# Designed miniproteins, single chains, continued (2), part 109

Each design is a single chain, and the fold is of that chain. pLDDT is the mean over its residues in the fold that is shown.

## One batch from the design tools (miniprotein)

Design m7796
Fold by ESMFold2-Fast:
Structure m7796 (fold): chain A 119 residues (1-119)
Amino acid sequence: EELIKNILLLEGVRQLKTAALEVLDEMIAASEAAGREDTVQRLRELKEEIEKVFNEAIEAVRNNDYDKALSYLKKFLELMEEVARLAREEFPGSPIAERAEQLVKDAKALIEELERIKK
């Protein structure tokens, strides 16, 4: 049923948002502790953009605007790829870097699922 698919998609987007913001908050805290002010500033900017993009994606899914939701999730993927790159550079081999890479994979999986629903 279309309604069930929409509910599962909304929960997927919400879970992805929560996990992404948790990783970003941990990266910000670790970068602040390391005195990496330029990294802290970039991560704060990425967090603000990611939060805005997720709020727009959630609203689009609620309105059954799957084209708009897909565009925002693709924008999130680009932002999360930047977060994963920073995690790899600043925290190589860490659990933070592994979680950031996993979120990129989770974002790609959600985009593929939404593209299947839209077809």
Scores: mean pLDDT 85

Design m7797
Fold by ESMFold2-Fast:
Structure m7797 (fold): chain A 91 residues (1-91)
Amino acid sequence: MEPDEALLNDPERLRELAARVLEALNSDDGQESQRTVEEAVNALPESAFEEFARLVVEQVQRLVPLSPEERERAVEALLAGLLELRKELEA
């Protein structure tokens, strides 16, 4: 079974990964933050990046109320970051 397909077939695992990435991004430990984000990008197919970004933003919205415009910008920014990191890791 492909590792990427297993993540797509387990929404609870995908949600847990999103929460872990958000926690890492809010951490002052840059080493753990970078490692956690890289592991997430390596585990996810590009087709899952938009759903993953949306799940991370949903976690943020539980902590900080976001307007619809702020939510869309957050999803777009996170998606762009994930795509850029994937390109860097493939190099």
Scores: mean pLDDT 72

Design m7798
Fold by ESMFold2-Fast:
Structure m7798 (fold): chain A 68 residues (1-68)
Amino acid sequence: MELSGEAVNRIVEAGHRAGATPQAVGAALKSAAEGLTPDEMAERARQSGGATDEQVEAIRAALKEAGV
């Protein structure tokens, strides 16, 4: 699935506000192309980018708000 520019920006901003690294946010965004659910995409931020539970939740909420 390809995310809109607005969706990408919203997810990046949410991750940044939560203190997540660009690597963590990038891992979640890349998983969108694999057809994963928002929960699975956010979990990729933890697994591949070292995101904290709070950062994972912020990214998950942003993905859901973006209509993923």
Scores: mean pLDDT 77

Design m7799
Fold by ESMFold2-Fast:
Structure m7799 (fold): chain A 59 residues (1-59)
Amino acid sequence: MPSFDAATAIQLAMGVALGNLDSPEKLREAADYILEKAPDDPVARGTAELLLEQADIVE
Protein backbone atom coordinates (compact mmCIF):
# COMPACT_ATOMS: atom_id res chain seq x y z
CA MET A 1 0.00 0.00 0.00
CA PRO A 2 1.59 3.32 -1.08
CA SER A 3 -0.35 5.03 1.74
CA PHE A 4 0.94 2.86 4.60
CA ASP A 5 2.41 5.88 6.43
CA ALA A 6 -0.78 7.86 5.75
CA ALA A 7 -2.93 5.27 7.56
CA THR A 8 -0.56 5.25 10.55
CA ALA A 9 -0.46 9.06 10.72
CA ILE A 10 -4.27 9.30 10.52
CA GLN A 11 -4.73 6.69 13.28
CA LEU A 12 -2.30 8.43 15.65
CA ALA A 13 -3.64 11.93 14.97
CA MET A 14 -7.27 10.81 15.34
CA GLY A 15 -6.46 9.29 18.71
CA VAL A 16 -5.20 12.68 19.90
CA ALA A 17 -8.07 14.60 18.27
CA LEU A 18 -10.84 12.39 19.71
CA GLY A 19 -9.46 13.01 23.22
CA ASN A 20 -9.33 16.77 22.63
CA LEU A 21 -12.40 17.68 20.53
CA ASP A 22 -12.88 20.94 22.50
CA SER A 23 -9.28 22.07 21.94
CA PRO A 24 -8.80 23.93 18.63
CA GLU A 25 -5.02 23.88 19.21
CA LYS A 26 -4.92 20.08 19.52
CA LEU A 27 -7.23 19.62 16.52
CA ARG A 28 -5.02 21.87 14.36
CA GLU A 29 -1.90 20.07 15.62
CA ALA A 30 -3.44 16.70 14.65
CA ALA A 31 -4.37 18.01 11.19
CA ASP A 32 -0.86 19.44 10.70
CA TYR A 33 0.69 16.12 11.70
CA ILE A 34 -1.42 14.24 9.12
CA LEU A 35 -0.52 16.69 6.34
CA GLU A 36 3.15 16.62 7.34
CA LYS A 37 3.33 12.80 7.16
CA ALA A 38 0.99 12.18 4.20
CA PRO A 39 0.49 15.38 2.14
CA ASP A 40 -0.33 13.49 -1.09
CA ASP A 41 -2.90 11.06 0.34
CA PRO A 42 -6.51 12.13 -0.41
CA VAL A 43 -7.90 10.41 2.72
CA ALA A 44 -5.26 12.09 4.89
CA ARG A 45 -6.01 15.49 3.32
CA GLY A 46 -9.76 15.01 3.80
CA THR A 47 -9.28 13.98 7.43
CA ALA A 48 -7.05 17.00 8.08
CA GLU A 49 -9.67 19.31 6.50
CA LEU A 50 -12.38 17.90 8.77
CA LEU A 51 -10.18 18.42 11.84
CA LEU A 52 -9.41 22.02 10.81
CA GLU A 53 -13.13 22.68 10.24
CA GLN A 54 -13.96 21.26 13.69
CA ALA A 55 -11.23 23.45 15.25
CA ASP A 56 -12.71 26.53 13.57
CA ILE A 57 -16.21 25.68 14.84
CA VAL A 58 -14.97 25.16 18.42
CA GLU A 59 -12.83 28.33 18.37
Scores: mean pLDDT 76

Design m7800
Fold by ESMFold2-Fast:
Structure m7800 (fold): chain A 63 residues (1-63)
Amino acid sequence: SRERLEETLERIRKLVKEGKIDEAKNIVSSLTLEEQEELRRLARERGDFGAVNIISEVLLEKK
């Protein structure tokens, strides 16, 4: 759901801020491809380029 993706984005933002990049990537990797693409779109809309970069790296690994 959109609410869960928004909560997931906040978790990723916190982990990136704390330097826990591998943990953030692990969370993104647990999502479906569709959820990852929507999460990246939400991160871009909010100007969260740290999260955009992490999500994009995971998306490249699945393609």
Scores: mean pLDDT 81

Design m7801
Fold by ESMFold2-Fast:
Structure m7801 (fold): chain A 61 residues (1-61)
Amino acid sequence: MTDEYIAKGEAAYKAGDLRTSIRYYQKAVWLDPKNERARANLSKVLRDLGMDGPADYIAAL
């Protein structure tokens, strides 16, 4: 389930749809806050948007 949202987030990121990518990664982190792959991917997208504070918080979960 969490892996499905990560996969959808990765597909959106690859397509350049950062907004959709963030939504799927947020859902994945919400379902499993300790999932390293979901946290790393969400943190990366947030940094790409200049949201360093939120990115650091997510990476530290």
Scores: mean pLDDT 78

Design m7802
Fold by ESMFold2-Fast:
Structure m7802 (fold): chain A 67 residues (1-67)
Amino acid sequence: SDAAVEAAFDREDVDGDGYLSVAEAGEALVSVGAEGLKAYAAIKEVAGMAARLSREQVIEAARLAGV
């Protein structure tokens, strides 16, 4: 659910800035059951050239990764 992804985002956002690095976003998605390669592919698709993802982008990446 989106709530589980949001909780995972909050766990990985240790500095509280409202963004995750690609690595942090990957850990968040894997923690909610995403396959690592699918999580990375989804993150890259949503983030494009950005080095960091917002909460909304992590939720979209989770949906693309099948969670």
Scores: mean pLDDT 80

Design m7803
Fold by ESMFold2-Fast:
Order: structure tokens, then C-alpha cells, then sequence
Structure m7803 (fold): chain A 87 residues (1-87)
């Protein structure tokens, strides 16, 4: 199993979180995939993953910019759920 395959799996998982509206997890996974591609040492793979990561992160930023209130609401709901689980 190659580092390139691991990087692609992380990108697929990041795409899933992006579709679910979890932009923070999506961004973290795209970053991890980019780092694995760099470790592979293959310039073509590095450039491909870098381009895909940048495009996906720009899409995430556009969603945050278009719906900043929704992003803040989602974060607030998560904090409330964590507080309620302890009470």
C-alpha cells in the first residue's frame, strides 16, 4: 500500500466531510493528504494533490463566506451538544 493511496483515501474522506458541511475536518484531512503526497517524493503526485487540495480548500472558503452564519451556528450547536452530554 503506497503513501499515494493513503493520500487519496484521506482526500475521499475530506470530500465526504465537505459534503456534510464539516469544513474544519475537511480542511484538516486535505492538509494531511498534501503532506503525505510530499513525503512520497513524486513531483507529479505532489503537484496533483496540491492542486486538488487548493481547489477543495477554496470551495470550503466559498461556502464559509457564503454562509458564515450557518458555520457559526453549526459550531455553537456542537458546543451545546457537548455541554448537554455532561449534564
Amino acid sequence: MSDVEAARELVEKADKYLKEGDYSKSASLYTAASLLAMVSGDKEVIDEMRKRTVESMLESLDHIKANPVKSLADETLKLLEEALKKE
Scores: mean pLDDT 65

Design m7804
Fold by ESMFold2-Fast:
Structure m7804 (fold): chain A 100 residues (1-100)
Amino acid sequence: MISSKDIKNQIKLYVDLAKETLKNFNGDPIKRATLEFALMSSGSAVEFALKTGKASSELVDEVIKTIKELAKEAEKKGDTVTANMLKSQYKSLLELKAEL
């Protein structure tokens, strides 16, 4: 049974990973690729946690807002790859919210 704490921990891991990916925009290409893959995998885990934990619409909205802010930071930095990944993620969460 997925708890509210488990959902929040999974969201925190995703946000921390997104920030680390942005920080490494001009870094080592291998580390960058590893972070991008991890970010994609973590995004799927967030969706699974929100759905199985029967998260409130309010919690999903807060997550979407946070991801949108990170996407804007990525765009300002010129990190179009990370920006597009974050945009895809919050679009998936909007679809998930319609199913809740």
Scores: mean pLDDT 83

Design m7805
Fold by ESMFold2-Fast:
Structure m7805 (fold): chain A 81 residues (1-81)
Amino acid sequence: SKKELESAIELLREAKRYLERGDVLSANIFYIAAVGELYVLIRAGKISPEEAKKFDELVKKPLSIETLEQLIKLLEEILEK
């Protein structure tokens, strides 16, 4: 689960790097990959219902640097538990 969380964080960091360069298409590809990994972790019960609700709220927002930073921070906080 730690390994899978670290993978999702790295995919979100790549999405942020692409978005900062104006490469919206590549940013979306890495973002979708990260969200897919997160849904697998949620369904496996490796993320609490409270944490899953926070992800759902963030994932429903449009892709932006702010949203990516919020998602990365949330995952880093979960990883530190």
Scores: mean pLDDT 85

Design m7806
Fold by ESMFold2-Fast:
Structure m7806 (fold): chain A 70 residues (1-70)
Amino acid sequence: MKEELIKAAEKAVEAIAASDDPTLQRIIAEIAASLFEDPEVARRVREALLAAPQDPERAKREIRELVEEY
């Protein structure tokens, strides 16, 4: 389960980083974060996803760490 969540979130990072549309970036981040049942983890994942355009590799690492703590 955790690996599938990490994989989905990493794909979301790639999709967000490839897009220059802030509305689409927000929608992707919200959908990916909604996969996390813990609202605190979901909130942190969403924040990392929204920061992905600046450093997608770092966003992927942060999400992996967050999910391991989940």
Scores: mean pLDDT 80

Design m7807
Fold by ESMFold2-Fast:
Parts: C-alpha cells; structure tokens; sequence
Structure m7807 (fold): chain A 82 residues (1-82)
C-alpha cells in the first residue's frame, strides 16, 4: 500500500541520517515489497512514483551501493510483471 511505502521511506531517511546501513537496507527491502504489491495490483504508475522518490533519496544521501541495489531490484520486478 502507499502507507507502507511512505512508512518505509521515512524509516529509510532516518537510517541514512543515522548511518545505519543495516536498517537502511531493511527499510529499502520493505519499500520494494510494497512496490511489488502495487505491481501485482496493476498500479504501475504509483509503483514507478515510489521507486523515483526512493532513488532521489538515495542520490541525495550519496549512497550508491543502495542505489545500485534499488536499480537491480526494480529491473527484476519490471521483468517479472511487465
């Protein structure tokens, strides 16, 4: 749901500010699970908007490892559901 995505994004922002890479990865995985649920429901526009918000957060934080992970996971999801 969008609420799950919003909550996961806030957890991601907090973890990144604290330098807690383990919690940042967990928050990102929760966001990706919610994005996959949107794709299963045919809500591709909302899924794409959520992924874009996360990408901008990771770029702003200069966390290129998590950005690469996001890109890899989004490619896998698009191949599975498109």
Amino acid sequence: SMQEIEESIEELKKALKEGNLEEARKALDRALAAIEKLMKEGRFKEAGEAARKIKLILMDAENYELLEYLQKKMTELLEKYE
Scores: mean pLDDT 87

Design m7808
Fold by ESMFold2-Fast:
Structure m7808 (fold): chain A 116 residues (1-116)
Amino acid sequence: TQVQLTVANTVQRVEFDSDLAGGETKTVTAVATFKATAAGQSPEGTLLPATFTTTVTTEGQATQTTVITATGQVDASGNATFEAEVSFTNTAAGVARTTVVIEATPVTNYTSNQNA
């Protein structure tokens, strides 16, 4: 089953729990939209970088962190949308609750307006 997750410009962080079988991997699509402005103008078609940091905590196991760099393109409204497929795995031998935190962060090469 595919899980869809959206991180908007008002939310930099999404957290959810998943009960996974031992060694099970799930993949979700994370989508984040940031207002991209440079002195009041971000040219449509500009490519901008953002990072998706996924932190996975399974009860009794070591925390795993993965960083994915995504590229988004500025639209006619001055917004850049970033999409990343993130995978997480239960590293426990049996069924365990796994907490997943996905944080989307713009790289400092552009101005971001985030309401969080």
Scores: mean pLDDT 69

Design m7809
Fold by ESMFold2-Fast:
Structure m7809 (fold): chain A 66 residues (1-66)
Amino acid sequence: STRERQIRVLTALLGLRRDDPDADLSFGEIGRRAGVSPQTVRDLLNQLSSMGVAAQELAREAESRL
């Protein structure tokens, strides 16, 4: 589902940022950790940026998976 992929991408992003706060994260690196293509990462991040409060709920669920 789109929701599951969004949570996986957020979990990957948060995990990578936790591991190295100063890292310049590429869509390729996020995609490798999330198990999706770089294009899918871009598309999902664009969707999340338009979701407002709903994106915060997904981010909370992603953080709970770390």
Scores: mean pLDDT 80

Design m7810
Fold by ESMFold2-Fast:
Structure m7810 (fold): chain A 87 residues (1-87)
Amino acid sequence: SSMSERRKQIEELKEELRKELDKLLAGAEANGDADAVEHVRKAIEALDKGDLDEAKKHYTLATRELGLVYTEKDINKKLDEIKKLLE
């Protein structure tokens, strides 16, 4: 069904985002950037709770803190795609 297909797309996109957030967390921890670590952890928590706006906010703050502007744009696009699928 279309509902089943949409649910599968959402889960696949969330899995991709989770992998990117895990990579950012590892990078922030390796750099010793406590502010970036906190923002990545908040983004992960928000994503796990289904709060995509909060996840996007904290993800954006983490990538800017780490100087990863290109990654910020790419992941924000994926978050917007999930939001569109949920609506």
Scores: mean pLDDT 78

Design m7811
Fold by ESMFold2-Fast:
Structure m7811 (fold): chain A 78 residues (1-78)
Amino acid sequence: AIPRARSVEEARALLAEAERALAQGDYERAEALALRVLEDIDPEVAAMARLAASKEPTPEARAQVLLDTARTVLRGLE
């Protein structure tokens, strides 16, 4: 649960930054930003997403799993 509206807005801003990093080929940054969003919103989902991402063969695939999960969680808060 997010206790402040500011946390939701900051999470969306970080997700947008993660999407830009992925588009620019900065997969490590995209992964880190997406994980931060998930950990701030739902640490249980973050732990599951981290485990799923660790099974992906490439940094791009890992970043995509984390970003898709973060988008789904944020969409569920609307």
Scores: mean pLDDT 78

Design m7812
Fold by ESMFold2-Fast:
Structure m7812 (fold): chain A 82 residues (1-82)
Amino acid sequence: SVADAAEEGAKRAGFHASLGNGDEAYRAQVEAMKRAEEAGKSDAGRLAGDTGASYFIGAAMQGLTPEEASAVGAEKARAAAA
């Protein structure tokens, strides 16, 4: 699903961001956007993927666990896809 694609990409992006690997974090975010777009086959999918990944990265940078960040990102991706 769009939310699942955003969640998986954002987990990777958040992990790299926590290590200071900004380039890898950015590439993982772009991959999440592409996977979400493909899953939704639309610009709405791309927007949902970007939204989910951005919130995931932000939550991870604030010190939330990957599981907590995942819940935030997935909810935001679903809302954006609606």
Scores: mean pLDDT 68

Design m7813
Fold by ESMFold2-Fast:
Structure m7813 (fold): chain A 95 residues (1-95)
Amino acid sequence: SPLEEMEKIVRETEKKIAELTKQAVEAKKAGDLDKMIEYVRQAQKVKDETIDQIVKIAEDNNVPLSDFSRMVQRVLNTWDTSLRSVTQNKDVPKV
């Protein structure tokens, strides 16, 4: 299913961005701003490449706009969460 393929890609992207975000936060805590920026740029590239992939799958398979929009929103929400995590002054552990 094109939708299942898109969901798989989005789930893999969510995991990759989470790992890169963790590395960026660790670099920030160590005072290594260059490494922090590099990990953020890698996460941005993963986000951009994922959007390009889901656009292609949607176009090639005439995926409904509602399903496509949901997949794009998940990727964008993951990216936004990543940026907020890196820009926070304190890393507050989730209880």
Scores: mean pLDDT 85

Design m7814
Fold by ESMFold2-Fast:
Structure m7814 (fold): chain A 77 residues (1-77)
Amino acid sequence: LSEEQRQALAEGLREIAAASEDPAVAARLTEIADRVAAGELSLEEAEQELVRLVIEHPTPEARAAASAAGRLLREAA
């Protein structure tokens, strides 16, 4: 991914985090977004972090947020 693509993905992930009513889910998505923006996570690693988020927070809210985030990551692949 280019720097521009990483920043665009991070912005999309932050938008999903901002829409989340669960502060723990929002915080984890923000962390993932920041690490994607910094180039510290590949798309595959970011997807693994989303799977981990759902396992740690098995709620409909977390599943919806992870689904939306996963779609953004797949579109960038």
Scores: mean pLDDT 83

Design m7815
Fold by ESMFold2-Fast:
Structure m7815 (fold): chain A 65 residues (1-65)
Amino acid sequence: SSALEEEFRSLAEALGLSEEAVEYLRKNLPISRVVRILLELAGLNRDVAAVAARFGLSEEERALL
Protein backbone atom coordinates (compact mmCIF):
# COMPACT_ATOMS: atom_id res chain seq x y z
CA SER A 1 0.00 0.00 0.00
CA SER A 2 1.02 3.64 -0.47
CA ALA A 3 1.00 4.15 3.31
CA LEU A 4 3.56 1.36 3.80
CA GLU A 5 5.73 2.79 1.01
CA GLU A 6 5.64 6.25 2.63
CA GLU A 7 6.51 4.72 6.02
CA PHE A 8 9.38 2.81 4.39
CA ARG A 9 10.79 5.97 2.77
CA SER A 10 10.43 7.99 5.98
CA LEU A 11 12.17 5.31 8.08
CA ALA A 12 14.95 4.81 5.50
CA GLU A 13 15.63 8.57 5.47
CA ALA A 14 15.56 8.82 9.29
CA LEU A 15 17.98 5.86 9.57
CA GLY A 16 20.28 7.28 6.87
CA LEU A 17 20.05 4.38 4.43
CA SER A 18 21.59 4.92 0.99
CA GLU A 19 19.37 5.25 -2.09
CA GLU A 20 20.94 2.00 -3.37
CA ALA A 21 20.00 0.14 -0.16
CA VAL A 22 16.44 1.50 -0.38
CA GLU A 23 16.09 0.27 -3.99
CA TYR A 24 17.49 -3.16 -3.14
CA LEU A 25 15.15 -3.62 -0.16
CA ARG A 26 12.10 -2.57 -2.22
CA LYS A 27 12.92 -5.12 -4.96
CA ASN A 28 14.00 -8.08 -2.82
CA LEU A 29 11.79 -8.07 0.30
CA PRO A 30 8.05 -7.73 0.98
CA ILE A 31 7.43 -4.11 1.98
CA SER A 32 5.73 -5.14 5.26
CA ARG A 33 8.86 -7.08 6.29
CA VAL A 34 11.13 -4.14 5.40
CA VAL A 35 9.04 -1.69 7.45
CA ARG A 36 9.10 -4.08 10.44
CA ILE A 37 12.90 -4.46 10.20
CA LEU A 38 13.42 -0.68 10.00
CA LEU A 39 11.05 0.00 12.91
CA GLU A 40 13.01 -2.46 15.08
CA LEU A 41 16.31 -0.91 13.96
CA ALA A 42 15.01 2.54 14.99
CA GLY A 43 13.68 1.18 18.31
CA LEU A 44 16.99 -0.57 19.09
CA ASN A 45 19.00 2.63 18.39
CA ARG A 46 20.53 1.10 15.26
CA ASP A 47 21.73 -2.13 16.89
CA VAL A 48 22.10 -3.92 13.56
CA ALA A 49 23.34 -7.16 15.16
CA ALA A 50 20.27 -7.38 17.43
CA VAL A 51 17.89 -6.65 14.52
CA ALA A 52 19.65 -9.18 12.27
CA ALA A 53 19.39 -11.88 14.96
CA ARG A 54 15.72 -11.08 15.65
CA PHE A 55 14.61 -11.24 11.99
CA GLY A 56 17.02 -13.94 10.77
CA LEU A 57 18.65 -11.62 8.24
CA SER A 58 21.15 -12.89 5.69
CA GLU A 59 24.63 -11.37 5.40
CA GLU A 60 23.43 -9.45 2.32
CA GLU A 61 20.42 -8.05 4.20
CA ARG A 62 22.60 -7.11 7.21
CA ALA A 63 25.01 -5.20 4.91
CA LEU A 64 22.11 -2.92 3.88
CA LEU A 65 21.56 -1.73 7.47
Scores: mean pLDDT 71

Design m7816
Fold by ESMFold2-Fast:
Structure m7816 (fold): chain A 86 residues (1-86)
Amino acid sequence: MNSRGVVVDLDLSSLRPGDRLRLSFTGPPGTLPGIVKDIESLGGRVESLSTDGSHMVVTGLPGTRENVRKLADILPPGTRVTAERE
């Protein structure tokens, strides 16, 4: 319910096995550090994380529908994500 973030734009119909995503996260201060290990468990690499924990860039996340679903489940309330294919 309130633990779910918003994925702003992701064309799931274009995803193929082996696709990798670059993700840009925006959320409330202090929230994003708490999901870093969950993102790494999905195969993503944290490229940058802001000092206040409100902005994060992730690269190399496998672009599977299952990973997108799991990502939505771990996002803190008030988080927005944009996704693009690498």
Scores: mean pLDDT 73

Design m7817
Fold by ESMFold2-Fast:
Structure m7817 (fold): chain A 93 residues (1-93)
Amino acid sequence: SARELELRREASRAGAEGGLALMHASSSKLYAESTSDKAKAEAARQAAIRRLDEGIRATREAERYVEDDPDLAAELRGDRRALEEAKRELEAM
């Protein structure tokens, strides 16, 4: 149905946003570990953490729209776990 297509589009958008947040976190971590500029390193770390929080919220909201699709719900939960792990790693720096 048109509604199922809309819900799947929202879930796909949340997954894509999570993927971009993970890429940003990886780049920011590498930059923070490589740069001698501690202020820029901290700014990059905090920006990455904020992006990961946005991704976590997006995946959590999307799960509500696909609770009748267990495979897609499981994929979104997996995406959120990856985002939460990346956030913990950046917070530990």
Scores: mean pLDDT 79

Design m7818
Fold by ESMFold2-Fast:
Structure m7818 (fold): chain A 70 residues (1-70)
Amino acid sequence: SMQPVTTAPLTPAQLAAMKARAQALVDKAKAEMDRAEAEGRVSKLSPDFRQDLLDSIGRMAEAVERIETA
């Protein structure tokens, strides 16, 4: 469904904060997954599922960066 869209220009500080948060989330997720795999102790989720999730999160982080560039 279509949502109402805001036309007001966003402050660079707001975009930077969003991007920093997204990147921090991706970085932490990668570190946790790498650690679990290195220890040979995989969580309930298989490595394949984690890889898919990380890819999706990475795509979202890229989308935020694209907004800043646009």
Scores: mean pLDDT 66

Design m7819
Fold by ESMFold2-Fast:
Structure m7819 (fold): chain A 107 residues (1-107)
Amino acid sequence: LTEEQKKLLGEMNREGTRAAEAQRAGDPAAAVEHLGNIGILAVKLYELGVLTKGQLRTFAKALGDSLVRLGVPEELAKEFEEAVYNGDIEKVKEITRKMVEAARAAA
C-alpha cells in the first residue's frame, strides 16, 4: 500500500471506532455521522484502486444496513448506498446530514 492508501485506511478504522463508541454512548446520530464519513473514505479508496467497484457496492450495502439499524429510514439509506457506489462525495455529505437528522428524531 502507498502512504496515501495507508492514511485513508487508518482514517476509516478511526471512523469505525468512533461510530462504535457513539453507539455505546447511546448517540445514534453521532454513529450515523461517522458511518457517513466511512462512505466518503470508501469512495476515495475506490478512486485510488484499493477497492474494486464490486467491493465498493458490497461495502456501501453493509453501511446502509448498519444505518437502518441506527434508525435511518430504509429509502434514505438506499440513497446513501447509491451515492457511495456512484462516487458522488458531495451527495454522500448531503444525505449524511439528512440521515443524522433522522437518527436524532428516532432516538
Scores: mean pLDDT 87

Design m7820
Fold by ESMFold2-Fast:
Structure m7820 (fold): chain A 65 residues (1-65)
Amino acid sequence: SDIREAMGLMLASTLKLEGIIESIEASGTHFTITAEPESEEEVEALRRMEALLAKIGNTVTVTLR
């Protein structure tokens, strides 16, 4: 199902970015992710994770440091 696919891709993206994610904070249906990406590929992966979380009904703010 789409939900299972989105969850799988979200997990894969999160695990790929594990080394650059500083924190993940939840406030209701909103997630704030703080990260320090070193490449355009890492920024793109963060954007993909944001889009996948939005697909399952959550909102995401990505803060870069």
Scores: mean pLDDT 70

Design m7821
Fold by ESMFold2-Fast:
Structure m7821 (fold): chain A 72 residues (1-72)
Amino acid sequence: KKVEEAREEARKKLKELIDYYNRFPTPEEIRKLVEELAKKYGLTEEEARKSVRDALMEITRELAKKAIEHHH
């Protein structure tokens, strides 16, 4: 339950980060998000890292698709 909520929040925050900076998140930004989610949801660092990693993969795939559309 908590892991699923953390993954959803990671997806949302990563998307907002990309939109705000108009670039792919840095490793430092990803690490900071992992620590924040681990603390917020009471997850281990390993669990939080998996959640962020899965969310990042999904967003990367969406971002690649959006780039092909050339509408922004």
Scores: mean pLDDT 76

Design m7822
Fold by ESMFold2-Fast:
Structure m7822 (fold): chain A 73 residues (1-73)
Amino acid sequence: MKMAEEDARSEIEALRAAVEEARRRGDEEMAARLERVAEEIERALAEGADAKTLLELSIRGSMLLIEYAVRKV
């Protein structure tokens, strides 16, 4: 199922962009949390994790991105 892998890659890109933004804002704690989830998704992709695992990790990444967005306001 290539769609789950593509969604996971898009999530990694969004998380990586948020890490760089958080670092520019001096939010080292949030940058570390965002980077950790991105690394977990990258590892799962490299290890050939199933679509369910990739979706669960992508959802976790999206939830953290929402938390970060709310924290910025």
Scores: mean pLDDT 81

Design m7823
Fold by ESMFold2-Fast:
Structure m7823 (fold): chain A 80 residues (1-80)
Amino acid sequence: MLSEEELRELEKRFEELLETNFLIQGELNTLKLPPEEARKVAFQRFVDFEVWRREAEARWDQLSLAQQVALELHKIAWGL
């Protein structure tokens, strides 16, 4: 799992992307939650993607072509 230091770096990156990243803005708009709760949910999804990305990249040569394409598209969507 991500360390406290890695989570702090992701939080900084999330805040930098919050105004400009369409996927994060889409999450905030579609959740229809109070802003504080919507931000927490969007940040958790951002963290979940980073965990998945690290696990997938560690086993890149074992991924199917569809999984490799999905990983690259998600990296682009999340602003990596």
Scores: mean pLDDT 72

Design m7824
Fold by ESMFold2-Fast:
Structure m7824 (fold): chain A 94 residues (1-94)
Amino acid sequence: AEAQPTPSLRAYVEEGIEAAVEKLLAGKEEEAEKILRSMVELMLGAGLSPETIARTVEELVKEMLAKEKDEERKKAYEKVLELIRELTRKAAAE
């Protein structure tokens, strides 16, 4: 069943992206990946496809990137996209 992200789910994902960005800025890539993995698992459990999860995160990150002026934070957002693509690719392979 293909579920659409709710406003509450989008807010949760946005908070998770920001938390992962803060971990990446602190040099804690493993903790950032753990946050993103937990988000993907929760969204899968809510009935979203890996493709819908990837699209939702990509849309939110693009919105955040469009407003971001700090180059280090921009790199962190790009790393979040890279990690999400890998996590959703692995989920789709199951």
Scores: mean pLDDT 82

Design m7825
Fold by ESMFold2-Fast:
Structure m7825 (fold): chain A 65 residues (1-65)
Amino acid sequence: MPSPAELAEQYEKALEEAVKKTREYMQAVKDGAPQEEIDALRKKMFEANKRAVDLARQRRAQLAA
């Protein structure tokens, strides 16, 4: 199992990635990028967000232990 410090680090990176991908998605929309590119960016944003949620849940489990 990952350490609390490792989980915190991965969580921060996942949040940063989600924020960055959200901005890229919004910028692509403003720039008139093709819909398929916009869809791909949106999926990656959601995956990064889900990763952060999973890491947060693991941290809570370790706190309870």
Scores: mean pLDDT 78

Design m7826
Fold by ESMFold2-Fast:
Structure m7826 (fold): chain A 86 residues (1-86)
Amino acid sequence: METRTVTLAATVAALFTDEDGVTVALVAVPAAEAAKLPADAVLLDATVTLPANPAVGSAATVTLTLAYTPGAAPATGGSMAAGVAV
């Protein structure tokens, strides 16, 4: 298996703060960005970078570390969502 890092544009879909003051963000990745993902890739790690003072609708960046079979062509993907505690 080879490892690849992919950076995707995303939008903050939901943002809330828990009782301990920890901000939790849910981000949505549009289908066009998800299409950058290789076929049959295994997700190893996901990191979300939020802007200063994130709000619903704010631009965010998702960096994914993927394991895949060498020579696999990129697949056309659908939209996806990721949750992050910050």
Scores: mean pLDDT 67

Design m7827
Fold by ESMFold2-Fast:
Structure m7827 (fold): chain A 79 residues (1-79)
Amino acid sequence: SEVEKLVEEALKVAEKMIKEVENPSVQATLKSLMDLLKEAKKRGNLSGILKQLNALITLASSFNPEKKKELEEIVEKLK
């Protein structure tokens, strides 16, 4: 499914963000959002997927403009 491929791309972006972040609280938040995104994907919940992707974009906005842009491009493809 195209949705599943796009979610997997977003999860890879989030994994790269965890490796680039030294703040343990931000790492924990990223891991939590990844788990919620995986759960929404398993349930086929598109609104849940979009909610978690927008949460990842908001988090990326504060420290990683490149990863923010990548996540925004994924969200645009899901519309």
Scores: mean pLDDT 85

Design m7828
Fold by ESMFold2-Fast:
Structure m7828 (fold): chain A 66 residues (1-66)
Amino acid sequence: TDAIVAEIEETLAYVREHAADLSPEQLRAGIGTVQGLRARLAAEGKLTPAVRAALDALLAALEEAL
């Protein structure tokens, strides 16, 4: 759980740092990937409140950069 949150937070930091370098197509692909990961983690019973919050923050950052 903590390892998953840390990985998502690292990805969020990357997106925030490199937002200007990401194309609209890359941002849309990222949104799709986050949505797919959320669905997969929910199916596996790994979508804890902390993981959900981290994924929601990453999704919001990708949508804001788009």
Scores: mean pLDDT 82

Design m7829
Fold by ESMFold2-Fast:
Structure m7829 (fold): chain A 88 residues (1-88)
Amino acid sequence: MEAKEKEAEKLIEEILKLADEGVRKLEEMARKGASEEEVRETAKEYAKKILELSDKAADLGGSKGASVGTGAVLRVIGAGEEAILRIK
């Protein structure tokens, strides 16, 4: 329904915002010389938050939230792996 679609759209905006924030945080951690373990935990924490928002969007009847959430998780995890490669 349209009303639920608008609500899901707001959750999608928050998912994308969290992904951007997570990527920036992971890049900052790599520059600061954070440990591989710290980077992995940070990436997992952001991925978990994104999945929770994605589940809420899906509960509103929209499959787009789940798709965007999956993409956002992959982006954050990828940024974490990239950060780990910089630390080594």
Scores: mean pLDDT 80

Design m7830
Fold by ESMFold2-Fast:
Structure m7830 (fold): chain A 90 residues (1-90)
Amino acid sequence: IEKLKEALRLLKEGNRDAAVEKVLSIEELSPSLKEMAANFIRSSPTEDAIRFLELTIKLIEEGKPVNEAVMEALLEVETELALRRMEKAV
């Protein structure tokens, strides 16, 4: 959770690359989830990347395991982003 809070701070400061490196350094996170999370942070708008990290931290603080929290937060924010993009692509 400390590394996720640090990644969120770095992202809010505009240092997206450092935030990605911080997420990739989380030992409890599976390799596939590291890649998915890193790719989402790199390719999404800053606001959506911030929401992803904030939701992940909240789920972990509520007692979810790191891998489950990351997967749930990623799916939630990716779904929100996809729906928003589809609305604009009409």
Scores: mean pLDDT 76

